Designed miniproteins, single chains, continued (3). Designs and how they scored, part 35

Each design is a single chain, and the fold is of that chain. pLDDT is the mean over its residues in the fold that is shown.

## One batch from the design tools (miniprotein)

Design m9269
Fold by ESMFold2-Fast:
Structure m9269 (fold): chain A 80 residues (1-80)
Amino acid sequence: SSMKKAEEELERLKEFLEGLVKWLEANREKLSEEQLKKIFEETKKAIEEFIEYVKKNHPELYEEAEKIAEETLKRLEEIV
């Protein structure tokens, strides 16, 4: 079902974002401020686009998607 596919996409996004945060924490000292800012801006844009997709197509998943987005962006802000 489309709902199951959306849930799977949300799970993949969550796994990707968790991996990205862990990678950034492990490699922070190897990255320039410009590289960190670019990663943050590109990640934020991708998250915002995904949230809009969920809001429009699967509103029942919106609250969970928003929570993942908020928690991830907060963690990224602490690294940058």
Scores: mean pLDDT 82

Design m9270
Fold by ESMFold2-Fast:
Structure m9270 (fold): chain A 73 residues (1-73)
Amino acid sequence: MEPSELVKQAAKAAFSALKSPGIWVTGFDEQGNFLGTKKVSKEEEIPDAIAELERAAKKMGTKLELVGVKKIK
């Protein structure tokens, strides 16, 4: 099922907010709910960002299922 136009616009707006240079790590739970986004300056910090998202998911009673990593220059 295709997402609604409103959901597509919200995703585009969120993506536009990630314009600042760096590495962005975004997490989603098993139901596809957004858990959060962490910005890191070095690739070696990505595992720590993922660990923080896993802790956030556990505190909310969910599990981290999907991780998106995007590098913005």
Scores: mean pLDDT 69

Design m9271
Fold by ESMFold2-Fast:
Structure m9271 (fold): chain A 64 residues (1-64)
Amino acid sequence: AKEGYEVSKRAVEVGAEMGSQEAARRVQRATLRSVDEGKKEMEALLAERDAQIASARAAAEAAA
């Protein structure tokens, strides 16, 4: 219960940073089935966020 809540809360925060509610919902749905599945989806979401940040930085440098 607590562990699933922590994964869900972090997913909402990361999803907000990415501008993707669907990504956050994906992690939350996985967590409802299994905390381990939620953690796996969270790991994938963090990788997607890092890629998005790198892309945004490249775009900002091109605009500057």
Scores: mean pLDDT 75

Design m9272
Fold by ESMFold2-Fast:
Structure m9272 (fold): chain A 64 residues (1-64)
Amino acid sequence: MEAYAASSVEEAVAIAREIGFPVRVTAKNAKPPVSGVAGNEEAVRAMAEHLMKTYGGDVLISKA
């Protein structure tokens, strides 16, 4: 499954819109890997912001 790196919350939202909901948001720097499924734009924004603040770095966006 193709995943796309987002370096900002707005980039994550833009990628999610292109892929179509629902999407999986994965923290690139989390060990063990941490991901969640977001069914809408607000959920992607909240999840990407949380993961970027908690683990740092990029998030990966993929089709759920």
Scores: mean pLDDT 82

Design m9273
Fold by ESMFold2-Fast:
Structure m9273 (fold): chain A 86 residues (1-86)
Amino acid sequence: MLSEASLEALLELIRRLAEAAGLEEEAERVAELVRRAVEADQAGDDETAAALAAEIEEAVRKIDEWAAANPEKSRELVEEALARMA
């Protein structure tokens, strides 16, 4: 299960990367899917939680593809996001 700290860190990192990529809509979608997945997991709906996890993985793939294509900028944003969360 995702901890509150892990969830917050993940969502902030995704938001920062998406802002640089112009994928703000994708970041919003990931945040909503993550919230719903956590909600389903807490309700004991493992099937829905698993399905939402797969959708999150697919949505994050676009951001990951951008990060792979922009390694220097991606590294800068990851370090900046981690510093702001600390």
Scores: mean pLDDT 74

Design m9274
Fold by ESMFold2-Fast:
Structure m9274 (fold): chain A 56 residues (1-56)
Amino acid sequence: AARRRAARAFSERFGVDEEEILRLLEAGRYDEVARLTGISVAGVRDNLAAAEREVA
């Protein structure tokens, strides 16, 4: 749930494909998500952690 929530948020904010971002997050490719969105890898991890807190 948290990865889907983060993927949707990235898609809405950066205009990237939700399914592509979800696939990359599931594969642990935070570096590629960071490159596609223009934020840091730490920023990707922080967004995922925030989504996890909202789902819990």
Scores: mean pLDDT 79

Design m9275
Fold by ESMFold2-Fast:
Structure m9275 (fold): chain A 55 residues (1-55)
Amino acid sequence: SEEEFEKQFIDSTKSAVESGLYSKEELIELVEETAKRYKIKKEVLEEALKIIEEA
C-alpha cells in the first residue's frame, strides 16, 4: 500500500541517519532523488528532511 511504502521510506531515512555512513548533504540528495523517482508526497518528503536536519 502507499501508506506502508511511505512508512518504509521514513524508516529507511532513520536507518541511514543512524548508520553514520552518510553526510547530511548526501542524505538530503538521496532522499530527494528517491522521492522524485517514486512520486512520494511533499509532506512525506518534508518529514524525512526534518529527520535528517534534527540528527
Scores: mean pLDDT 83

Design m9276
Fold by ESMFold2-Fast:
Structure m9276 (fold): chain A 58 residues (1-58)
Amino acid sequence: MEGEKIARAVRLLRERPDLTLEEIAKEVGYDSLEEFEETFKKMTGKTPEELRAEIEAR
């Protein structure tokens, strides 16, 4: 289940630059931004902020 949530979050980070990280966390089913950030980094090796910064640098 966590892998599905994180895969959905990665898609939203790439496709929806209008969404805040808190909105993405809620959309994929996390109760807090902190829980989302921890799980995202554990599964992807990067924080959601780092991935968004990489997308923005393009």
Scores: mean pLDDT 79

Design m9277
Fold by ESMFold2-Fast:
Structure m9277 (fold): chain A 73 residues (1-73)
Amino acid sequence: MEKVKEGLKLLEEAVELAKEGRFEEARKLIDEAQKLIEEGLPSLSEEEKKKVLEEAKRLMDETDRVGVEVATA
């Protein structure tokens, strides 16, 4: 759970960095977050995996959308 929690936190930080136009830093955090989630995910139950993936998708989607706004601003 620790790695998964850290991964989700990094995704949340990536959203904020993307809003500030710090795209390169946001992408680095997304990559790190994905690695942490993938490393922690196999240790979780099937139910926990689904919840984590759902939350990660939501945060990644938000980061991507914010990224488009900054790129076109």
Scores: mean pLDDT 75

Design m9278
Fold by ESMFold2-Fast:
Structure m9278 (fold): chain A 66 residues (1-66)
Amino acid sequence: MEESKKYIEEARKALERGDFETAVELAEKAIKLDPNNKEAYRLLARAYAQLGDFDKAVEYAKKANE
């Protein structure tokens, strides 16, 4: 879906600028639109790792590899 891809693109840009909380919100929106989108789970794992939530980072990294 066009909308899901837009949220993924915006989440990547948020990660690039260090806006990790916004990256989480955008990646979660992408997952709600397309729950099978592995890229959204990878972005969410990266954002949580940068926020220091390593338990969630590992959880979402595992989902990205399923």
Scores: mean pLDDT 82

Design m9279
Fold by ESMFold2-Fast:
Structure m9279 (fold): chain A 59 residues (1-59)
Amino acid sequence: SAAAKEAAKEEIYRTSKELIAQGKPKEAARRAMEIGKKAGLSEDEVEEQMVKAALEVLE
């Protein structure tokens, strides 16, 4: 559902921020892909949330 996809995007964003801040970008990528796959997100949608998370950690 649309709601499930939105929830997955928020989960990817939050989890990626936490893991990237801890110096675990590979784990962040792995988690994001698994969450996205389960929710039916495209690779582009997953990447968008990961990039957003990385930029937040760097700023």
Scores: mean pLDDT 84

Design m9280
Fold by ESMFold2-Fast:
Structure m9280 (fold): chain A 81 residues (1-81)
Amino acid sequence: SMKKEIEMKIEIIEGTVESLERMIESIKKIEEKRIEELEKKDKKEAEKLRKENEEEMKKLEELLKKEKEKAEKEIEELKKK
């Protein structure tokens, strides 16, 4: 029973990280499309939005990296039980 509980906990952790990665990728695609559409109408506003998006994406990528590192440590600890 304990082994099955550990396996399910690992699957939940892995699934949570995968969901977060998909969310960040979706945000990136939506924002890139928004910038491309804006660039056709206003190049200066598009450049401003691109810089704002680059800063926001850096923050999201750093958060994802931390969550992945935390998940890897949690999975390793669970595997020791």
Scores: mean pLDDT 85

Design m9281
Fold by ESMFold2-Fast:
Structure m9281 (fold): chain A 99 residues (1-99)
Amino acid sequence: AEEVAKELRSEVEKILLDAGYDEKTARATSAAIADAVLGVLRGHVEQAAETLKNVLEILKSKDPELAEKVGKLVRDYVEKHATPEQAEAVKKAIDEALK
């Protein structure tokens, strides 16, 4: 779970940096997304999924194409590492954020 969150954080941070975001913003945003995913994997599903939705909604409001790329990356990670119920909660949060 924590290893998955670290990998996800690194990949999200790189996507944000490649998109031209500053190091502080990229680090904070990637950490928030990775921490939310880790929260779901740790069993805090409802609260962590809501946090993930909020972070992705903020990202979408600034950069909808980037938010879709990050959302896809998060979806792929939880499909590989989460239980089906945890993965469905994350997918729902992503779908609702990116509407």
Scores: mean pLDDT 83

Design m9282
Fold by ESMFold2-Fast:
Structure m9282 (fold): chain A 79 residues (1-79)
Amino acid sequence: AEEVMREVERLVAEAREAYEAGDYERAARLLLEAARLLVEHYKELAEYLGISPEEARKMAERVLEQARGLAEQLLAAAA
């Protein structure tokens, strides 16, 4: 369970570094990858946060929607 969360944290940290460097395309890709991992592993997210799988699934889906919107803005800025 913790291994997936460490990977998500790593991807988010790399996305932040890419954003700070002005690499918006890489930041967008890494952010989307992190969000997709949360959706794919929502049961592990539930265990990590100590919440129900149902709550974790809804949270992960909301994070993915937000990440998609942010990624679209970042990709537009990169173009």
Scores: mean pLDDT 82

Design m9283
Fold by ESMFold2-Fast:
Structure m9283 (fold): chain A 61 residues (1-61)
Amino acid sequence: PKIKVVLKPGASIETLEKIPGAKVTKLSDREYLVEVDGTLIEKVINLLLQNPDVESVEYLP
């Protein structure tokens, strides 16, 4: 499962790379693809929603 994340202007990719077990791929200046195991998906989505550097989160099943 994949999550598309849009970061706020000026936020660092390090905020996403700190997530254990996540593979982070840059799509554009603010857009990133976060890939995790299905067992971690809900936990990771909740962490992203609580992250002040994150503008939006989209789940890609």
Scores: mean pLDDT 80

Design m9284
Fold by ESMFold2-Fast:
Structure m9284 (fold): chain A 73 residues (1-73)
Amino acid sequence: MKYYEEGKKAFEEGNYDKAIELYEKAIEEDPNFAEAYRNLAFAYAARYAETGNPADRDKAGAYYRKYKELTGE
């Protein structure tokens, strides 16, 4: 939970780079933590909105798909 909560704070502060790093660590600790994948997808989407980097758009889609897979959707 620690990295996930710190990632949420970074996201709220608009620090998407840090949010991504922290959510990735949360997933490393618990690869089945569905909510971390959802928030990681949102962090990539937010960074894409700022930078226009299509790699971030693609990552957002991939992580959101993983979230839905883990929740049985």
Scores: mean pLDDT 86

Design m9285
Fold by ESMFold2-Fast:
Structure m9285 (fold): chain A 56 residues (1-56)
Amino acid sequence: LEEEAKELLEKAKKLKEKAKKLREEHPNDPKAQLEAEILEGIALILEGVANLLLEK
């Protein structure tokens, strides 16, 4: 359970980093901005699930 939570947090971190790169490298590309928003949303869900798994 703790291992799974750590994996989810690591995946969320990588998705947030990828989203940040898309926003920085393609600021005027609406498709890249939408992809970044989707990645950020998925990362938020993964962080939420990880937090639930770590709940005492």
Scores: mean pLDDT 81

Design m9286
Fold by ESMFold2-Fast:
Structure m9286 (fold): chain A 73 residues (1-73)
Amino acid sequence: SHVVVDETELLVQKALAYIGQGKFEKAEELIEKIENEKIKELLLEYKELVKKGAKEEELEEIAKKIEEELKKL
């Protein structure tokens, strides 16, 4: 089995975990370390949606886009 977690994937996982915990400032610190601009923008959008109490369907759409961008790495 090919199990390789690169630095970007790890930062994304940690940022999403902090966003889920309502720790937005800590999530922002991790997002700033991400070099891929598209993934960074999607994570910032996801953070703002969670902060505003957006519907689960909206969160799922952005999460899917993040996963698609990670697959391109």
Scores: mean pLDDT 80

Design m9287
Fold by ESMFold2-Fast:
Structure m9287 (fold): chain A 87 residues (1-87)
Amino acid sequence: GSVLSDEQLEAQVRASLVIMRAEIVKLMAEKVEDEEKREEALKLAEEAIRLAVEAERAALAGDVERARELIERAEELIREAEKIIEE
């Protein structure tokens, strides 16, 4: 089976959490009346998913430093998206 380091496992868990949060943002954004805010939230959620997927790939390749950098950026983006839809 695949053997993952603690750092690789942490990165994969964090990436999965970002993706789940982004899915929630997409569902909640559909209820946002302000079209501009809705578009911004969706764009940020999509970008966060993209970075999280890249981070998972980097972690699986053993590049844990790159994975951490991508995850931290993805977490910033999803936090901003959540702020837009939740205030």
Scores: mean pLDDT 84

Design m9288
Fold by ESMFold2-Fast:
Structure m9288 (fold): chain A 73 residues (1-73)
Amino acid sequence: SMEAMELAKKAAELSREAGEALEKGDKETAIRYAEQAIEYAEKAIELAESSDALGMAKAALGDARRILEQAKK
């Protein structure tokens, strides 16, 4: 659905912003954005009616989880 794709795109954008914050050493911002990206990605996966939306959401979820793990170290 269009809603799932919009959520997946939001998750991808938040994952990117979380990664940028981590690269700059802003661990608090990286954690916040990564946690938000995980929430949006999980909702996108639940609503996904297409392989494109599902794929984007799963990729964003993986990226956000990796960033969150690194930011907590």
Scores: mean pLDDT 87

Design m9289
Fold by ESMFold2-Fast:
Structure m9289 (fold): chain A 67 residues (1-67)
Amino acid sequence: TVEGLRHAAEVARRGARELREQADRLEEQGKQSTPEESRRLFEQAEQLRRDADELEELARRLEEEAE
């Protein structure tokens, strides 16, 4: 169903936004941490941004199918 595809796309886009917000928070925390902790937090943030990119791509494909 078109509604189902649009709903799935919205869920994926919301997930991507949440992951990016989490990445932003980890990067901010990293700026205030020790060098070792900062490196770990920045690596985790980078992974979250990659996961968010994948969710955005999924949402894009689902939106295309809903048309």
Scores: mean pLDDT 86

Design m9290
Fold by ESMFold2-Fast:
Order: C-alpha cells, then sequence, then structure tokens
Structure m9290 (fold): chain A 72 residues (1-72)
C-alpha cells in the first residue's frame, strides 16, 4: 500500500469518528516525517482527494472517499 493510500485510509477512519487530523498527527501514526506527509497531502489536495481546513487540518472530499472505497 502506498503512502497516499495509507493517508487516505487514516482520513477515512478519522472522518467516520468526526475528527480531522493534522499533518503532524498523520506523521506520528505512520512513523514517517511530517515533511513527507505534508508533501503527499499537497499532492492529494491537487488531485481533489483531500481538502485542508482553515485550522490546518485535513478532510476527505467525496472524490477521496470514493478512491478509498476502490482500494478496499
Amino acid sequence: MSLEEKILEILARAQASGAAPSAAEIAMELGVSQSTVSRTLRRLEEEGLVARTAAGRYVLTEKGRARVEELR
């Protein structure tokens, strides 16, 4: 599973619980650098799969949720 797929799955689980994680929280869960997660999140935002909130937290778009369902 790619880093992008792992991030999308984390966001899907968080959203089901009513939560929106930060890049730092995602990095801690995955055991990777925050810089790597931030770069991957930027790519996912450009693809329209993820949106960044004003508080600097991340949520799945409908397109992102559909992508997660395809990976399962």
Scores: mean pLDDT 83

Design m9291
Fold by ESMFold2-Fast:
Structure m9291 (fold): chain A 72 residues (1-72)
Amino acid sequence: LVEEIREILRPYVDDELADKIAERLASAKNRDEVLQATVYAAKEVIDKVPEEKRDGALEAVARATQLALESL
């Protein structure tokens, strides 16, 4: 799961941010924790990812979130 989420995020965010997001989403034990990890990821993307990559990065976060939810 961690590596799958990293692969989704890797084209849009740096390795450090991809690792942090992947760890939080993969460690989530319920839907509330997945939602918290998703909000964290979206805020980090808005704060740190350049505007031209932001839409792609947010779409990747949504896809990673769906994968995390399916793994519960």
Scores: mean pLDDT 81

Design m9292
Fold by ESMFold2-Fast:
Structure m9292 (fold): chain A 75 residues (1-75)
Amino acid sequence: DSERQQQVVNAMLDVETRIIEEERKQLEEEASKVMAENSHDKEKTDEVIKKYKERQKELEKDLKNFEALMNASLQ
């Protein structure tokens, strides 16, 4: 049943979205902690911020890829 498959896909997308949102929050909190612990080292904090921003972009790409994969399963 395609409608039931769509419901399952929507539920999986909701779960994945929540997981990625939680990971983004954890990354932001970790970056803030590292910045606080290394406030005396601007070069190190700048590098950490750059890496965390790149990781957030990767998570966004992963979500889009997951959405595409799940939608393909309904075709």
Scores: mean pLDDT 76

Design m9293
Fold by ESMFold2-Fast:
Structure m9293 (fold): chain A 63 residues (1-63)
Amino acid sequence: MEKLKQLLQEGGKLVKEGNYKEAIKKYKEARKLAEKAGDERMKERIDQQIKELEKKYQEEEEK
């Protein structure tokens, strides 16, 4: 799952940069890989991450 780890790291970097929209895209790609691998626990963890980022993105839009 090297690609999955890279996507999560890229997503984390984008979050640090405040680029929540792009970070969400990276986490969604990671979610697809977790689902393809049959890793339900990882998929659920990524889903939680996406929900948190979507909330932050909404807060950013509420300037």
Scores: mean pLDDT 79

Design m9294
Fold by ESMFold2-Fast:
Structure m9294 (fold): chain A 59 residues (1-59)
Amino acid sequence: ANKKVAEIAKAGQESGGSPEAVREKALKLGFSEEQAEEIAEAASKSLADAVHVALLIAE
């Protein structure tokens, strides 16, 4: 769980907080399309929100 969340955080940081990049990374890490969309929507507000949503979904 935490390792996948760390990968999402890294993807967000490296892309400058792009929700699209965060969504694509979540899908590649095995999150569902619905989960990836929730994480991407959170990323549109802040990367911290995206990480928190991913952590809640992963645990």
Scores: mean pLDDT 78

Design m9295
Fold by ESMFold2-Fast:
Structure m9295 (fold): chain A 64 residues (1-64)
Amino acid sequence: AEEYEKKIAENPNDAEAWLNLGKAYFEQGKLDEAAKAYSKAIKLDPTNKEAWDLLVEVQKAIEA
């Protein structure tokens, strides 16, 4: 998580870094933070199907 946070601080428009930060938070069980990171990745690259699929997955995990 920390490495991706640093990368985002240097380039906040890096959709890949936001997606990877979301994955790191999801692995840690930080579902709200993961959802926010995936949402940011989608805003930067709305054509990234993986980001959309992961956002749906984390939202289902939050609702469970």
Scores: mean pLDDT 78

Design m9296
Fold by ESMFold2-Fast:
Structure m9296 (fold): chain A 62 residues (1-62)
Amino acid sequence: SALEEEARRALERFKEGLRTGDEEAMEEAQRVLARIAVEDPELALRLSREIREIKEELGVTT
């Protein structure tokens, strides 16, 4: 679906932003992902897991 495609693009941008330190790209991606989470709770759950995995893979922990 268009929403899932948008989510995939945003997630990829978020991952690239984390990798390169592009704060603007990360913030933009997070805004898109937050909007998607409101529209599709099931997709939001999947996105939450993907974001967690990306952060762990890149060594970004809190």
Scores: mean pLDDT 78

Design m9297
Fold by ESMFold2-Fast:
Structure m9297 (fold): chain A 74 residues (1-74)
Amino acid sequence: SPELRQQYIQASQELTDLLRQITEQGIKIPDEVYQKIIDLIRKGLELEDRGDWEGALKHFQEGVDILKEVIDKS
């Protein structure tokens, strides 16, 4: 779906923006949380390569949600 692809692109941009914000604010991500984010990104990219935009979106959206919680708790 072109709509799902656009939602995935938006989620990937939001994930990148949140990682930038965390770096700029000097927020420390716990190692276990950071590993989870890396695993979600890797899996999302694998799904993107297969054209599974829904699966890719779900993984990137989970990463976004985790990073928002990290910022909120800081």
Scores: mean pLDDT 87

Design m9298
Fold by ESMFold2-Fast:
Structure m9298 (fold): chain A 87 residues (1-87)
Amino acid sequence: DVEKKLKEAFELLKKAYELAKKVLENPTEDSEKLLKEAEELFKKGKEIFDELVKNKVLPKEKEEELKKLAKETEEALEKARKALEEQ
């Protein structure tokens, strides 16, 4: 079901984004674990997204929306990773 996979990809990417944002907002001793969890969720979400794009089953509007979320999440993860490396 394309709709279920699309929803799953959105939820995974959104959760990864929220965790990355938490790491950026308040770096703690748990931040490395949260970042690893965010990276795992991002990988899963991106894998589903890439599969949906490869199969050409997404409406253009949904593909663009998911692509934007993936880019924002990747950017947040990069910033979070950089912040932890500077400690």
Scores: mean pLDDT 82

Design m9299
Fold by ESMFold2-Fast:
Structure m9299 (fold): chain A 78 residues (1-78)
Amino acid sequence: MSPEELTELVLELIIAVEQGDEETVKELAEKLGISKEQAIELAKRLKPLIEKKSEEEGYVTPEEIKELFEEIRKELEK
């Protein structure tokens, strides 16, 4: 998966989690290779980190989103 594709899926996941769209959350979790529970927790942790970087730096790169995703995913697997 490219960093750009991962970024799109992560942003869609954050919106789906906030809206309580359980079917979309499940579909996106499967595409990301994680459980539904991991996807919900990941979205909750990623949203404030992405918002903070966007506010402080004016943008967030797809590569930075991929790094944040991988770090949080690894932490959730412990």
Scores: mean pLDDT 81

Design m9300
Fold by ESMFold2-Fast:
Structure m9300 (fold): chain A 93 residues (1-93)
Amino acid sequence: MAADEKVIEAARKALEGGLRAARKGTGEALTYGIAGALGGIGALTMADLKVGTNEEAAKTAIGGAESAIRGARLAGDEEGVKLGEEGRKLAEE
């Protein structure tokens, strides 16, 4: 898979995980879910508009994925944690 495809997929997983945590969580879980979703959107926007480097987009996707993982853990969503970890792994490669 091309590096661009990995960053885009990582950003999508961060967005999906963040939205999932926001839907299931309250308080801190909701906050981290929203942060994850925003990170995913930011990384997708950077990759789509070719703003900055692929490394910068990947770092943004990693941040979004980490926020989504934290939100999912606070919400007790093990599937959401797995989704966020998959996104982080894709962005780190």
Scores: mean pLDDT 73

Design m9301
Fold by ESMFold2-Fast:
Structure m9301 (fold): chain A 68 residues (1-68)
Amino acid sequence: MSVLEQVEKLLEELEEAIRNKDLKKAGELLAQILELMGTGELSEEDAKRVGERVAELVERYKELKKEL
């Protein structure tokens, strides 16, 4: 599985964890996504696209944390 495929799968799992209000799982998934993005194995175009999706999900994660 490519790094891009791993990140895409983790992004889907993160969105589900946020939807289920599972802060612990969402935090763990976000950390894994950021670690994979930090490897530099993504192309510039893929990193930009993934980064935009991560930014959206980070905003949702922060809103979820504020509800506690």
Scores: mean pLDDT 81

Design m9302
Fold by ESMFold2-Fast:
Structure m9302 (fold): chain A 123 residues (1-123)
Amino acid sequence: RDREKAERFLELVEKSENGELRGLVFRLRELLGEENFSPEAVAILAVLELSDEPLSQAEIQERLAERGIHVSQSTVSRNLAILEEAGLVVRLPDGRYVINPHIVRDREVSEELLRIAAEVLQE
């Protein structure tokens, strides 16, 4: 269930010694709310942060799969809508997405977040 996966994700985040990672996840929980916070949403943000170019929904799904995170295109679409409403991502006129530049852009944090999300979402 989404709640059990979110709880497991937070347990692994709390065990991280990276204070910037913990701080980012805390802010994401406040911005999204408990209802909309998920490892899938965090993984999508991390993929967009690690990309040097805007990504389509299909490209995001492909990048997640390359990291061992296998989600449906409908899951990607739903989480992108949530992230856009929260102001965390921007949809461009061509339909591609970018991360909001006001979010902390740390590639090491994003790599660790993807690793933790993959561990949770592979179960």
Scores: mean pLDDT 82

Design m9303
Fold by ESMFold2-Fast:
Structure m9303 (fold): chain A 90 residues (1-90)
Amino acid sequence: SEEDLAELERDLATLKELLERLENEELSLSQAIGLLLTAIGNKFRAELIRKLRGEELSEEALKLAEEVIELSEKVIKLAREKLKTAKLPK
């Protein structure tokens, strides 16, 4: 639906902002965790929409869901790398 398309477009825009923050800001442990959790949630939502509604989604919505999944995976990877450097080795 048009509403699903708008939600996926909003999720994609959010992920782009999170990626920019991860690349350009020194993030605290709490901030990095927050960005990671948001990206995991957006990935899960897009995968769930695609799985449950795939037959009913427009080609544009399916493509957008795939873009959300791909970008969320990039954000998750980078956030995890930032989290590793935020922990002091014993």
Scores: mean pLDDT 80

Design m9304
Fold by ESMFold2-Fast:
Structure m9304 (fold): chain A 64 residues (1-64)
Amino acid sequence: MSEEEFEKEVWVAIAHTIAGLSKSMGKEDQHREIEKLVNEAEKASTVDEAQKLVDEAIRKLNEA
């Protein structure tokens, strides 16, 4: 496993954690959007793409 592959897997794990947190907070609409971003992060071919999707998920989680 390359360092890039490991770093990408870490970002994917963070995305899953954000999705779990949104579900625990009862934010159903935001949880659905975050789940889509998690699926895209899992399909990402680069670390930069995965990180961008995680940043978007964090932004969605912070929406009122």
Scores: mean pLDDT 78

Design m9305
Fold by ESMFold2-Fast:
Structure m9305 (fold): chain A 75 residues (1-75)
Amino acid sequence: MKKEELKKKGIELMREAIRLESEVRSKEKTPPEEVRKELREIAEEAYRLLKEAGLSEEEMLELEEELIEEEKKKR
């Protein structure tokens, strides 16, 4: 159960980070450094949770790529 919870939270945070980055870029082409820092921190937390859930680095990169493609299609 704990690994499943970590995986779900990690995926959710990664989706949120990708979604927020897309939204911010839509509103202004050059987001402030503070906003970029916040997005990076969310993404780093997502990777940390996924790693704790037992995903390999390759699996995490594949997942991120998949989620980025999903977000691009929604814009």
Scores: mean pLDDT 75

Design m9306
Fold by ESMFold2-Fast:
Order: sequence, then C-alpha cells, then structure tokens
Structure m9306 (fold): chain A 56 residues (1-56)
Amino acid sequence: MEEKRKKLEEEMELGVEAVKLAVELVVAKKEGAPQEEIKKLEEKLEEVERKLRELE
C-alpha cells in the first residue's frame, strides 16, 4: 500500500518540477538570459523528464 502511494507522490513531485523548469526555461529565453543559464535549465528539465520516464 505505502509503496504505491510513494510512487504517486514521487511522480507528482517530478511532474511539478518539470512544469516549473519548463516555465522557467520559457521565461529565461524570453528575458534573454545568458546561454549558460538556458543550457542549465534545459539539462535539468531533461534529467527530470528521464526520471519521469523511468517511473512511468
């Protein structure tokens, strides 16, 4: 029982992080943030997306 709830909680947390990073990336691009900052956000988003993929 608890393992199923933990998985859902992890999935929700990763989902929220992905949305937050996606919004930050769009804002950073619109505001003309340095390329290094944009790259860091892209890498972080990709990492979160990979973790979400593993959880299914």
Scores: mean pLDDT 79

